# Designs tried in a protein design run: designed miniproteins, single chains, continued (5). Part 63

Each design is a single chain, and the fold is of that chain. pLDDT is the mean over its residues in the fold that is shown.

## One batch from the design tools (miniprotein)

Design m18315
Fold by ESMFold2-Fast:
Parts: C-alpha cells; structure tokens; sequence
Structure m18315 (fold): chain A 82 residues (1-82)
C-alpha cells in the first residue's frame, strides 16, 4: 500500500497518492473481511503496486494489464474464500 501510494503521489501529486492509498487499504480490509487468505492479499498488493508504478512511469498498457491481473486474482480469491 505505502509503496503504491508513493508511486502515485510522485507521478500525479500528493492528493492522488493519498486517495489511492486509502482506497487500496479499504479494498484490502474488505478482502480480509471476506476470509481471503493473506498469501492472496499479498499477491494482489504486489500486482496493484506494480500497476501503480507502471502508471507512474507512463506505461498505460502495462498498468492496465497488471490491474486486470490484480482484479482477476481478487475475484478468484473471493470466490475461493466463499
């Protein structure tokens, strides 16, 4: 979360980084509340962080691909936890 928020803040400004970090933290708490395994939350955070870093570098195509992978993992983890 911290690393992802910092990447967004560096590229798009402090307010954008703060908002991104808060939304990512809320999503992680939601995943935990559903019983998603910590290893899957860690994998999700890794992909989300890499997507934020790619976006910060201006690589929109890579950021989109990594974000799609993160969403797919979150969806599969939620389905598996339920």
Amino acid sequence: IERAAEAVAKAFGEEAGKAFGEHLAALVEYLRSLGVEEKEIEEFLRLATEAAEALAKGDEERALELNEEAVKLAKEAIEKAL
Scores: mean pLDDT 78

Design m18316
Fold by ESMFold2-Fast:
Structure m18316 (fold): chain A 65 residues (1-65)
Amino acid sequence: SAEEKLQEGERLYRQGLFDEALKKYEEAIKLDPNYAKAWEALGRLYEEMGKLEEAKKYFEKAKEL
C-alpha cells in the first residue's frame, strides 16, 4: 500500500539513506497520487538535500490535497 511505502521511506530517511527513501516516497505517490503525507515526506527529503525550490513545490502539492 501507499502507507507501507511511506513507512519504508521514512525508516530509510532516518538512516540517512536519502536515495532509497526517495524511491519509496515515489512508489507511495504512484500508488496514491492524492496521499498528502507522501508529498510532505518528499518535501522534507528535498529540504534535507538542500533542494529548497523542489521542496516548496512538493509542500504546495500536499496542501492542495
Scores: mean pLDDT 88

Design m18317
Fold by ESMFold2-Fast:
Structure m18317 (fold): chain A 70 residues (1-70)
Amino acid sequence: MTLEEARKFIEENTQPALEELKDDPLKVELFEVVKEGLLLKIEKKLSDSLNKEQQELLEKAKKLQEEIEK
């Protein structure tokens, strides 16, 4: 799987949920951050490298999810 294939897969599978959440800015932002985090995680698996940006994005997604659940 390439990064482009992963992006298409995530986009196709998240599009219906994103449409339902588009009127809630926090949930939309969380969805976008999670999508970016998943793409960066896949890129890490493909290149066998992890950078600070990937870790920061994953931590941001976790914090947003905790905020939504509160």
Scores: mean pLDDT 69

Design m18318
Fold by ESMFold2-Fast:
Structure m18318 (fold): chain A 97 residues (1-97)
Amino acid sequence: SSEEQRLAERFRRRYRETLLSFVDSLADLGEIPREVVESMDDDERVNVAVLRLGGYSFEEILSMTPKEREELANRLMAEWQREEEEIERRYEELRRL
């Protein structure tokens, strides 16, 4: 949905550098092949990072097409962004008391 895409884009924008650093760390630790990471653009690397944080194995992630990874990563990011906005809303309510 357009709302899902908007939320996913907000999460991606906020955490882009952190997610890229995370995938680089996974490659350094040998958890994902460095050559696979180097074949990806930054958006695809972010998608891999998100899927790994979402509990998917690298075997599962690498079996997906780039489009399937993007669609699933966007769904996860949208969900996490919604959860973060809810936490921020509750925190702001507490600050008004």
Scores: mean pLDDT 87

Design m18319
Fold by ESMFold2-Fast:
Structure m18319 (fold): chain A 92 residues (1-92)
Amino acid sequence: MAEELVRRAEELARRGLEAYAAGRNEEAARLFREAARLLEEAAELEKDEKRKLLLLAQAYSLYAYAAKLAGDEEAAAEYFAKAEALYAEAQK
């Protein structure tokens, strides 16, 4: 179940990057938000704490990119900070 959510999130994030490369920023932001939501759902199903932290870190990174593309630099900075903190915690 969690693995399928991660796979779908990776596909949406890839499509988001393709949309961004094509200049379709609104579509890219939407796809990144959808991918992030699926990663948060996968994290809730994950039993391994380190893997859960890594999934949440990836989700917040995608929320940060979506916020940046929407012009919300403050929200983007906050999401990037959350992602960095989660990555740091996962390395302990």
Scores: mean pLDDT 88

Design m18320
Fold by ESMFold2-Fast:
Structure m18320 (fold): chain A 87 residues (1-87)
Amino acid sequence: SAMNQEIVREIMDEVRQEYLKEGKPLLAQFIDTATRIHEAITRDPSVGPEIERLTQEALEIYKQLTDEEIEEAIKKGKELAEKKLAE
């Protein structure tokens, strides 16, 4: 639904802004790329080449991040999602 799409966008923008404030631009870029993949799939999942390109961009960023940073980002996103969905 449109409300769910707005909530997802809001959560991802909050996570991205927090990483930028913490001086972690690579993690902020990772969140931005993940958000763009989600939006592309939600808009039209048949647009394979666009999704593939965004996925390759995400993988290149992922290679530059530690497993600990990725796990922390997933946890942060989940906690914010649970908070927003509880409203």
Scores: mean pLDDT 75

Design m18321
Fold by ESMFold2-Fast:
Structure m18321 (fold): chain A 89 residues (1-89)
Amino acid sequence: MEELRKRAEEANEKFKEGTAESYAYVYKVAQEVRDLLRQQILENAPSEEEKQKALAQLDQEEKQVRDLLIEKLETELGIPREEAEKILK
């Protein structure tokens, strides 16, 4: 928990750098946060239906973050989509 808050603060500072490495770090932190939220849903969802809905929402949010960072790599740094996708793995 504390480690993720520290990483989130670092990610905010890294995002300001506007580099491929900084965007990769931001995505990595977002994935770590999402993995913890996924575990929280799996442990605490009161029903299978609510679990499936919450997991689908997390998957949608993950795609949105990934798409946003790919767009920034393409538009701000001129990195082709294929290479941007490799950076965000």
Scores: mean pLDDT 78

Design m18322
Fold by ESMFold2-Fast:
Structure m18322 (fold): chain A 104 residues (1-104)
Amino acid sequence: VSPLALELLRKVQEILNKTPGLEAELKGDTLTITAKDDAAGLAIASAVAEVLAKVPGLEVTREGRTFTIKQKPDAAELLTEESAEKALEEIKATIAREEERFGL
């Protein structure tokens, strides 16, 4: 796993753990996002997962209310510092938008 991927997932974990209705846990190279049983938490988690799925070199899998993000083994070189920073800013904007939509 690239250091850039780990740093991005670590920062996303910190942001999501500060977000109501969400839990994020980074275990090794895998970030797991769990949404609580409410519409706002699920919407925020889904929107963040969509942003991460667009990041080169990351894969996202959904099982109900749980989202798993990990680095693609064959695509470590596709993740750049610029793409990681863009993803982080888009995630912050997406969380703010969904929180506003649900009156949080």
Scores: mean pLDDT 78

Design m18323
Fold by ESMFold2-Fast:
Structure m18323 (fold): chain A 69 residues (1-69)
Amino acid sequence: MSVEEIAEHLVTSYGLSRELATKAAEKAMRLAKQGERDVEKIAEVLVKEFGLSETTARVAAIMALLGVK
């Protein structure tokens, strides 16, 4: 999945602003590309940096990990 696909899902399914969704998606993808594979670790960063709910952060983390090959 691309950053744009993750951001679109966060906007449409979780009601995030486009700006916040894009920043969260970029951070999640960056962590996944840097070798982070733990969904909870990625989600924890998104909660701390962007104030996402734990559920929304976990969804973003899972989507980012599916996007990294």
Scores: mean pLDDT 84

Design m18324
Fold by ESMFold2-Fast:
Structure m18324 (fold): chain A 60 residues (1-60)
Amino acid sequence: GLSLEETIKLLEEEIKELEEKLKKETDPVVKKIIEYQIEKAKEALKQAKETGKIPDLSSL
């Protein structure tokens, strides 16, 4: 399985990719969806860093 450090790196990469996608998006509805995905990924990242446990990714 993925280590905690690997999971943190993947979440950081996902957030970066979503933020780049958000900057290029013109549809306001799609922007809102991407913003929601960024918020969920950031919450998972914060939880992983604070608890030292791999977060439940089923909600992402």
Scores: mean pLDDT 79

Design m18325
Fold by ESMFold2-Fast:
Structure m18325 (fold): chain A 60 residues (1-60)
Amino acid sequence: MLSGTSTTTMKDGTTITVKAEGETPEQAAASGAKDAEAKGATVGKGGGGAAGGGAGAGGA
């Protein structure tokens, strides 16, 4: 399983921490997208603020 976290700060000052995990990079990306959507954004978009932001290394 791939696991990782990414932190993005939105233009309104809200910080979103995204968790991504899965057996493949695609599944991990989908998991991260789901978590980001629950917190108000799609992974990599940031709505209108920073895209991508910081990244944390994860283990398998």
Scores: mean pLDDT 60

Design m18326
Fold by ESMFold2-Fast:
Structure m18326 (fold): chain A 88 residues (1-88)
Amino acid sequence: ELRELEEKAVEIAEKILKEKASSLHPKVVEVLENVLKAARALLEGNREAALEYFKKAQEAYATLSEEEKAELKEAQLEIGKKVEEELK
């Protein structure tokens, strides 16, 4: 069931981000938190809140340095890999 799988994926990603937050740049955490809040809002049927969180994530992303963008990309890949492993 796709929705249940998506709900689990978001829950796992939220847990992983919470554990990694202290090791990441605060601006990178801000982008990731807003992306996950947007995903959760979509799962709850709150499309308007999802769009607002996604916009905040994009605005935060635009302020990132090249080093922070590289850190964000690495964190996204690591979180995605761990989510995939937990869903198996």
Scores: mean pLDDT 83

Design m18327
Fold by ESMFold2-Fast:
Structure m18327 (fold): chain A 102 residues (1-102)
Amino acid sequence: MELKERAAELIEEAARYMEEAFRIAGREASGREFRATLEELREAARKGSAEQAYGAAKTVYAAVKFAAERVTALNPAARPAAEKAVEKAREALRIMKELAEA
């Protein structure tokens, strides 16, 4: 499996978990909008250079971490989905950083 494609899959998984977290918190419309934003960043990571992919992964991780904290504050039941999203975004960032530093 190509590492860049693997990281793009992890961004997609993070987007799905965040959409679920937003739904649990009663913010389903915001969750769909956020997922669309992450899908654009995933596409940029997939098609860009290693440096551009790393930049996109950093943006995804920062956005997911921030949204996860806010959604969990709204409804603690969203925590498991939000934590999974952060884990996936962090792993994507790790892979893209290694590719950019290679």
Scores: mean pLDDT 86

Design m18328
Fold by ESMFold2-Fast:
Structure m18328 (fold): chain A 60 residues (1-60)
Amino acid sequence: MKSITFDDSEEGKILAEIAEKELGLPVTKRKASGGTVYSVQGSEEDIEKAIKLTEEKLKE
């Protein structure tokens, strides 16, 4: 199982939404002094798919 961590940028928020809602991956969010930190867990394939879908969404 692989995990990635990212900030609450527009890209990070979209990635978290796609991972949770489109791929059903567990997403954890934590409040930090600089904003919200997101972590996603899944297989390497699922993580790469989430990133790819996020890139496509950002192009829209």
Scores: mean pLDDT 77

Design m18329
Fold by ESMFold2-Fast:
Structure m18329 (fold): chain A 83 residues (1-83)
Amino acid sequence: MEEAVELLLELLRAADSAESLTTEQKTRLIGLVLRALGALLDGDKEAAIEAVEAFVKLVEESDASEEIKEKVRELAEKFKEVL
């Protein structure tokens, strides 16, 4: 559980480092991480994965750099592996 929570924090930090993301986009990404955290607390691994996949999709559809998009994809895959 702690490793999954740390990966969610790293996802947020990666997104926050993208200066091209708007405050509104970053707020939505925070909401998705909170959803994933809530799902983890409920033991709902499927809901946690769905929230992280939605996070990846928002970043992929954004103006974030390819380096940020690749980092987010890698962190999301690691999150799925530790669940």
Scores: mean pLDDT 84

Design m18330
Fold by ESMFold2-Fast:
Formats: structure tokens, sequence, C-alpha cells
Structure m18330 (fold): chain A 65 residues (1-65)
């Protein structure tokens, strides 16, 4: 479900926050913005879109680990 994907993104971001290098901080910030918007979204489609965008930013941050 879109909410399970949002939860996946939240969990992966939480793991990154404590170990991310300075170069990853902008990706982490953008992921946080998408997670915040997803949490406030009123439709499944909006939740999914924001979860997917957060996961893209998380993927970019993880490449910098």
Amino acid sequence: SPWERLLEAQNRLQELVDKAPPEAQEHIRRAQEHLDRGARATSPEEVQRHADEALREIDEAEKLL
C-alpha cells in the first residue's frame, strides 16, 4: 500500500540520519520534506508519490555512504 511504502521510506531515512556524511545532507533534507508532505497527504496517490520521491532521495544518499 502507499502507506507501507511511506513507512519503508521513514524507516530507511531513520537509519541514514545517524551515519550520513555531509554530502548526503541535502538528499536527507529533501527526503524529510517528501515524508512530511506524504504524512499530510489526503489521497493514496499523493502518499505514494511522496513516498516514491523520498525513496529516490534516500537511494541517492545511500550511494554516498
Scores: mean pLDDT 86

Design m18331
Fold by ESMFold2-Fast:
Structure m18331 (fold): chain A 80 residues (1-80)
Amino acid sequence: VKLDAEAILAQGEGLAEEIVREGERVGIGEEARRLAEELLRLTREAAEAAAAGDEARALELLARADEVLRRAGELIREAA
């Protein structure tokens, strides 16, 4: 299975927007924006690695993106 660079970018963008929206709703907009920016950086780098055929690096970066998503979800739940 080849990783789709466009799909990675599109998913990262949508998730980052959701993090900012939910973070602002629960009063942690500043922290949410920082996490969204980190997520966008990681998914952009993962998409670049996927486009270059470096699946191992893309998967490493996606794993780091998952950690950012988990942290964002925890903070949003704690603030709600």
Scores: mean pLDDT 84

Design m18332
Fold by ESMFold2-Fast:
Structure m18332 (fold): chain A 69 residues (1-69)
Amino acid sequence: LIEEGQKAFAAGDYKKAAELYKEAAKQALKNGDNKTASQALINAAGAYAKNGDYAEAAKLGGKADELSE
C-alpha cells in the first residue's frame, strides 16, 4: 500500500495516492504500528494537499502528530 501510494503520487494521481496511504495508515493502526501509521498519515496529508483537499490534509496531519511522540 505505501509502495503503491508512492507510485500513484509519482504519477501525479494524488487522489489515488492519498487513498492508498490512508488505507496503509488504517492497516498499521490495526496492527498497533503507530510509527508506520504516522508516516502513512503524513504521506496521505501531503497527497490530499497536492490534490487541493486542504481540510482532509490538515485532519490527517493532526492525527499523525498525535501518534508521534
Scores: mean pLDDT 80

Design m18333
Fold by ESMFold2-Fast:
Structure m18333 (fold): chain A 105 residues (1-105)
Amino acid sequence: SAEALERLRLVAAELAVLVGEIRAAIEADPAATPEQLATVAEAERIFAEGERRAAALEAAGAPVEEIAEVLIEATEKVIELIEPIDPEGAARLRELRERLRELRE
C-alpha cells in the first residue's frame, strides 16, 4: 500500500541518517583505530548498496515486503559490523530494523 511504502521510506531515511551519524562520531574520535574507521566506512557502504537495491525494487513495483527484506538484510550486516565498536548505535539500529520487520509482516 502507499501508506506502508511511505512508512518504509521514513524508516530507511532514519537508518541512513543513523549510520552516517555513527560513522561521523567514530571519525571525530581521536582514539579511533584505522580498523574502526575502515569498519564504519564499510558499514555505510553496505547500507548505501542496500538502499540502491531497495530503490530499484521500488521502481520495478515490487511489494513493500520485498523492499523491506532488502533493507533488513543490509541493516543486519551493518549491526554486525557496528556492535563491537558502538553497542549503543547498534541497539538503535536494531530498533529501526524491528520497524522494518513490522512492515514486512
Scores: mean pLDDT 90

Design m18334
Fold by ESMFold2-Fast:
Structure m18334 (fold): chain A 66 residues (1-66)
Amino acid sequence: MQLRVRVSGSVTTLVATALWLMGIEGVSVQRIGEGEFLVTSSLDEAAFRELVEQLRSIPGVEVEEL
């Protein structure tokens, strides 16, 4: 499954979000723009939905399911 993740606001939020995502097994992160990442996941559906909800809970983070 794939997500487009956009982080607006502080550099701290951008760096923290990217590092957190890169630390998850079964998740790969590709920078596709300034403050924008393509996230590819091999997680099962339940874990993927939880990841999406966690990302959406972060202020300044927008998530689009692809």
Scores: mean pLDDT 78

Design m18335
Fold by ESMFold2-Fast:
Structure m18335 (fold): chain A 79 residues (1-79)
Amino acid sequence: MKASPEVRKLVIEGVGYQIRAIGHLLDGDYEAAAKDYLEGSRKYEEASKMLEETNPEQSKEYLELSKKLRERAKRIAEE
């Protein structure tokens, strides 16, 4: 099924934060990159919550993506 416009906006914002994080990594700004990955994680978590009743499978996929970005941010920040 098509995602709602609100879910689409959250996913697009999440992708935008991932792109910004990559830009910061290329600039050697690991602290800014970690913060952008955490913001992207939050956007995917919000999208997951909105999908829990309408599309549980897609909700789970965004929740897992949120967790992966949070783990990546921790690894970058703790190095």
Scores: mean pLDDT 83

Design m18337
Fold by ESMFold2-Fast:
Structure m18337 (fold): chain A 100 residues (1-100)
Amino acid sequence: IEVTPEIREQTVASIRRGLDAMEVEIDQLEKEAEEAIKNGDLEKLRSLNKRVTVLQIAAGLLYAAASIVGDEETAARAKELYDRLNSLGDKIEKAIKELE
């Protein structure tokens, strides 16, 4: 089954916009997590952990979409953001356990 070049281009453009928005959110989450850890804010850390989980699902879906379309560069970017979210989630979870 041949996907038209136009459909492929539109799909890649949509994925890239999603990744751009996600990167901004991850940058903000990393800053908020660092401050919450510094302040021992358990309630905020739990809230941030939930936000990280939602973004991990979104990043996984964007990675899958980019892989199906065959855009290796976009798929690699989605994987990098997914890995950043995993590292952030681990850091937040560790901080929660140390505060409990």
Scores: mean pLDDT 86

Design m18338
Fold by ESMFold2-Fast:
Structure m18338 (fold): chain A 100 residues (1-100)
Amino acid sequence: MEEIVKLLRELSKGNENYTDEEIEKLAKELASKGVTVEDLRYLAGKVQEKARELGIPLEDLPSLIYEAVKKLIEKLKNEKTITRESIDKYFDEVLDEVFK
């Protein structure tokens, strides 16, 4: 859980719209559903690849990754556990929404 909080704080740096309370709440929800830091790094890698393909500036990546995590959780709200298979299943849909 602490590692997830640290990662989300790094992704939210420079964006005043993401409060510590929101970050901690998101981290708790991720941890409660079995999400690990490795799962989030996997998701971040996929967002980075799509951003590179579209020519999006690297400075915008942290915000896009954070939004991808939020959208993934919204799609998996009714699931008790989030697995890598669940991430892969909804990943393309999440990317389409983040890069609109």
Scores: mean pLDDT 76

Design m18339
Fold by ESMFold2-Fast:
Structure m18339 (fold): chain A 58 residues (1-58)
Amino acid sequence: MSPEEELIEYLEELKRKNRDDPEVVRLLQEAIELLKKGTPESREEAQRLLAEVERRLR
């Protein structure tokens, strides 16, 4: 599996574990969709969203 596919699987698991936090689920879903687009712009946007998720989960 590619590193991108592994990251997407990990984020899908995070969505399931945080299903009671709609903001975290929303951010993770948007990041997954941006990673699937695979453009440089969407990748940068996904990184910003993942940083916000990391901040919220701490």
Scores: mean pLDDT 81

Design m18340
Fold by ESMFold2-Fast:
Structure m18340 (fold): chain A 68 residues (1-68)
Amino acid sequence: SIQQEAETLEQVQPALDEAIQLAQQAGLGDLGKQLHQEVSQKAQQGASPEELKKIIEEYKKKIEKLKK
């Protein structure tokens, strides 16, 4: 439900915000936007907080690799 989606997003919000800020600081704002869209879409599909955190971690790895 919408309520479960909101609670799931609240649990991952700090990690999501951190990753988006890292992307912006690295000049990878488009990657940050993709991350935000993917997390929002997966949450709407019923993804767990654990699954969303894995997505966020994978994007953080991509950001780190691209910034060298």
Scores: mean pLDDT 81

Design m18341
Fold by ESMFold2-Fast:
Structure m18341 (fold): chain A 60 residues (1-60)
Amino acid sequence: SSAEVERLVEEARELHRKMQEAARAGDSDAAIEYYRRLQEVLAKLDRLDPERAAALKAEL
């Protein structure tokens, strides 16, 4: 559904932001964990809406 796609987009943006914050703080373990979760969310988004996933990846 479009609502599920938008939820995954928001989740991906939040995870990307947290990954960037952890990386800036020098917390490599946290950055890697957020990156793994981001990749899982992007994989789900790619299955539901490949064009939206590609656009988000280009934006991030």
Scores: mean pLDDT 89

Design m18342
Fold by ESMFold2-Fast:
Structure m18342 (fold): chain A 97 residues (1-97)
Amino acid sequence: GAEEAERGAREAERAARAGDARGAARAGAEAGRGAARAGEAGPEEGERGSRAAGRAARAAAEAGRRGGDGASGAGGAIAAIGGAVSAAIGAGMPSLA
């Protein structure tokens, strides 16, 4: 749930600092999956998961820009955003914020 999404966000941020676009993309996807499960657990967990997935999406996009691997970064960001949306819907709100 939310803890998984937060772990994914921390991994994505670390990979982004290291210039590892693929690692950031993978961590972003994991954060998105964690956020989706958090949304199923309830509104409070969904909100936490959505915030973490948003952080992971930014990290994946940033890593893609820095590493010149924009496709991998974009893919990870999209996966994280998808999870954030699922978490927000599970919390009763169709929102990325």
Scores: mean pLDDT 71

Design m18343
Fold by ESMFold2-Fast:
Structure m18343 (fold): chain A 79 residues (1-79)
Amino acid sequence: MPPLTEDEVLRLLLGALVALQEGDFASARRLTEQALELARRGGLEKNPRIRAMLRRLAAAFERAGLHDLAARLREFLES
């Protein structure tokens, strides 16, 4: 399996934030789930840059009323 890069996960999380800002909740959800899967497979759960972006995205989901996604990101940060 090729090594996962921090930058790939960060690009997916940034894409989710952009999709959210555009009102594309389906893409925001899909990109977030893909980023979390890649982060777990790469062992990046404790990566400080990824954790900072996840906290930012969780706050953005909470403000948009996507409480389920915000909770999922908080659970990932606690694992």
Scores: mean pLDDT 82

Design m18344
Fold by ESMFold2-Fast:
Structure m18344 (fold): chain A 61 residues (1-61)
Amino acid sequence: MEAEEKARKAIREELKKNPTVSLDRLVEIARKAGLDEETARRLALEVQTEYYKELFKKQRE
């Protein structure tokens, strides 16, 4: 859980800096935070998707 939280934070910061960052790069960031390859890939996809959803949700929040 802590490694996942660290990975999420790092991925979000990377997306904010460079929104065109490849998924592969996000997976590497998650792995550096201590996640397995499969978990890192899934989390990277999830965070990337949530990033887009948050942009729309901020209309309300």
Scores: mean pLDDT 76

Design m18345
Fold by ESMFold2-Fast:
Structure m18345 (fold): chain A 75 residues (1-75)
Amino acid sequence: KAKEAIELLKKYLDTGDEEAGEKAGELIEELIREGNVEEVEEIAREVGRHLGEKLGWDPEEAAEKARAVVREALA
């Protein structure tokens, strides 16, 4: 589920596929409802890394910032 959400979010960010973004959102909502906080943090980290690379930021810093934001939001 987390891996599928990551793949869909990367597709959305790379291609603008709204359907992929919507499906990824549904999977993330399910993970939150299930209490799978670790999986949601993993999604944030991987998507943050990808977005950082795409925007010319430091990918590892972007990954850690995204994870930290999600961790705080779910605390």
Scores: mean pLDDT 80

Design m18346
Fold by ESMFold2-Fast:
Structure m18346 (fold): chain A 65 residues (1-65)
Amino acid sequence: MSIDELIEKYKKFKQEIEDMIAKGIVPSDEEIRELLESLGILDPGLQELILEEVRERLEAKEAAA
């Protein structure tokens, strides 16, 4: 996978997460991993980095509410 392709998949993933949050759905780490796998992001190290960023995003939303 090219870096540009990975960035596009990551943007798509972020959009799906934001849509879930907008619907009042808080995804679990397991659901986040499943979504990443469905998009072809299979590297465990990349999954952990993305999970950390999503957790930070969810915490920021909770703290702002």
Scores: mean pLDDT 75

Design m18347
Fold by ESMFold2-Fast:
Structure m18347 (fold): chain A 55 residues (1-55)
Amino acid sequence: EKEKKIEIYQKAMDVRAETLQAALDAGLSPEQAYRVANEAADETLKKLEEEYKKK
Protein backbone atom coordinates (compact mmCIF):
# COMPACT_ATOMS: atom_id res chain seq x y z
CA GLU A 1 0.00 0.00 0.00
CA LYS A 2 2.55 2.61 1.13
CA GLU A 3 5.12 1.32 -1.37
CA LYS A 4 2.53 1.56 -4.15
CA LYS A 5 1.82 5.22 -3.36
CA ILE A 6 5.55 5.98 -3.38
CA GLU A 7 5.88 4.19 -6.74
CA ILE A 8 3.01 6.20 -8.24
CA TYR A 9 4.50 9.46 -6.97
CA GLN A 10 7.92 8.53 -8.34
CA LYS A 11 6.44 7.78 -11.78
CA ALA A 12 4.71 11.19 -11.78
CA MET A 13 7.98 12.88 -10.83
CA ASP A 14 9.79 11.08 -13.66
CA VAL A 15 7.16 12.36 -16.11
CA ARG A 16 7.61 15.86 -14.69
CA ALA A 17 11.40 15.74 -15.21
CA GLU A 18 11.10 14.34 -18.75
CA THR A 19 8.41 16.86 -19.74
CA LEU A 20 10.42 19.73 -18.27
CA GLN A 21 13.48 18.79 -20.36
CA ALA A 22 11.37 18.32 -23.51
CA ALA A 23 9.68 21.71 -23.03
CA LEU A 24 13.02 23.46 -22.48
CA ASP A 25 14.42 21.74 -25.58
CA ALA A 26 11.37 22.97 -27.51
CA GLY A 27 12.28 26.55 -26.56
CA LEU A 28 9.71 27.23 -23.85
CA SER A 29 10.68 29.60 -21.04
CA PRO A 30 11.52 28.02 -17.66
CA GLU A 31 8.19 29.27 -16.28
CA GLN A 32 6.21 27.74 -19.17
CA ALA A 33 8.27 24.54 -19.01
CA TYR A 34 7.58 24.14 -15.28
CA ARG A 35 3.87 24.74 -15.84
CA VAL A 36 3.65 22.10 -18.59
CA ALA A 37 5.77 19.64 -16.58
CA ASN A 38 3.66 20.08 -13.44
CA GLU A 39 0.43 19.63 -15.43
CA ALA A 40 1.77 16.43 -17.03
CA ALA A 41 2.89 15.09 -13.64
CA ASP A 42 -0.51 15.88 -12.09
CA GLU A 43 -2.35 14.08 -14.92
CA THR A 44 -0.04 11.07 -14.59
CA LEU A 45 -0.57 10.93 -10.83
CA LYS A 46 -4.37 11.03 -11.25
CA LYS A 47 -4.35 8.32 -13.94
CA LEU A 48 -2.13 5.99 -11.91
CA GLU A 49 -4.17 6.50 -8.74
CA GLU A 50 -7.40 5.74 -10.64
CA GLU A 51 -5.79 2.64 -12.16
CA TYR A 52 -4.74 1.49 -8.68
CA LYS A 53 -8.28 1.96 -7.30
CA LYS A 54 -9.84 -0.07 -10.16
CA LYS A 55 -7.72 -3.15 -9.39
Scores: mean pLDDT 79

Design m18348
Fold by ESMFold2-Fast:
Structure m18348 (fold): chain A 64 residues (1-64)
Amino acid sequence: SSLFELPPDEELLAWLTRRLQAAGLPPETARRIAELVLEAINSDQPKQDELLVEVERLVAEARA
């Protein structure tokens, strides 16, 4: 296909969750981050920024 469409949200969620787990994040944290990222992509400002701040918090917590 010469048109680049985003994959369905369910497939994108599964893909992102797997990549985050491969990066060493716990399964529950990886899934939560993936859900927040997908919600942010589908959200308008200021909700998008609020969701991305929560993602940054969860990543920092997982590295502590």
Scores: mean pLDDT 76

Design m18349
Fold by ESMFold2-Fast:
Structure m18349 (fold): chain A 72 residues (1-72)
Amino acid sequence: VKSGDKEVSKEVLEEMKKAAENEGIEFVQGTEVDENTYAITGDKYNNLTKIGEAIKKALEEGKKVIVYEKPL
């Protein structure tokens, strides 16, 4: 049983997810990468302002899902 050892960044991620959903994009954690998926590194997803730029970039590339691989 491994609980409490995982980071709980859900509160911050929820704000990012809401921003993405406002643009019609899903924001999820994982490593799934395809033509509709845009991956964010830790540097970008730790900053909400960078997330806004990432959302815009994903839209311009025709992505419908943003995935973040690295936790905090």
Scores: mean pLDDT 62

Design m18350
Fold by ESMFold2-Fast:
Structure m18350 (fold): chain A 74 residues (1-74)
Amino acid sequence: MREQLEREIEIAMALMQLAVFKTMRRRGVPVTEEDVEELERVLETLKRLGAPEENIREAEELLEEARREVEARK
């Protein structure tokens, strides 16, 4: 059952990263290209490990908004 625990920890870490990004946006911190790459990895992890659809959808929405913000600054 170590594999199940590792999966749960990895999902929890990905959700924490998502929460950090939400906090940064709420505080008006500018999104960087590195943040977009991190969100892409978070979304990939959530999809790979079968996280709840609501979490996956939320990550997809945040990633799309982050990409638009970064592109608008170029």
Scores: mean pLDDT 80

Design m18351
Fold by ESMFold2-Fast:
Structure m18351 (fold): chain A 66 residues (1-66)
Amino acid sequence: DKKLESELAAKASGYYISGVGYEVQGRLERERLLAQGKDEEAEKKYAEYLALSKEYYEKGKELYDK
């Protein structure tokens, strides 16, 4: 169904955009904390944002699997 495929593609694009957003936020927070000398906190925060990014990428992928 072309309509269903189009709707799923639009929704998947939204999830991928959110995933990219979390990657960007993770990098910005990491740089902010590193500038303050909080190296361990920077790596922990970055890992948390990468986990969120992966979650949203997986949600986007699942829509293509029906």
Scores: mean pLDDT 80

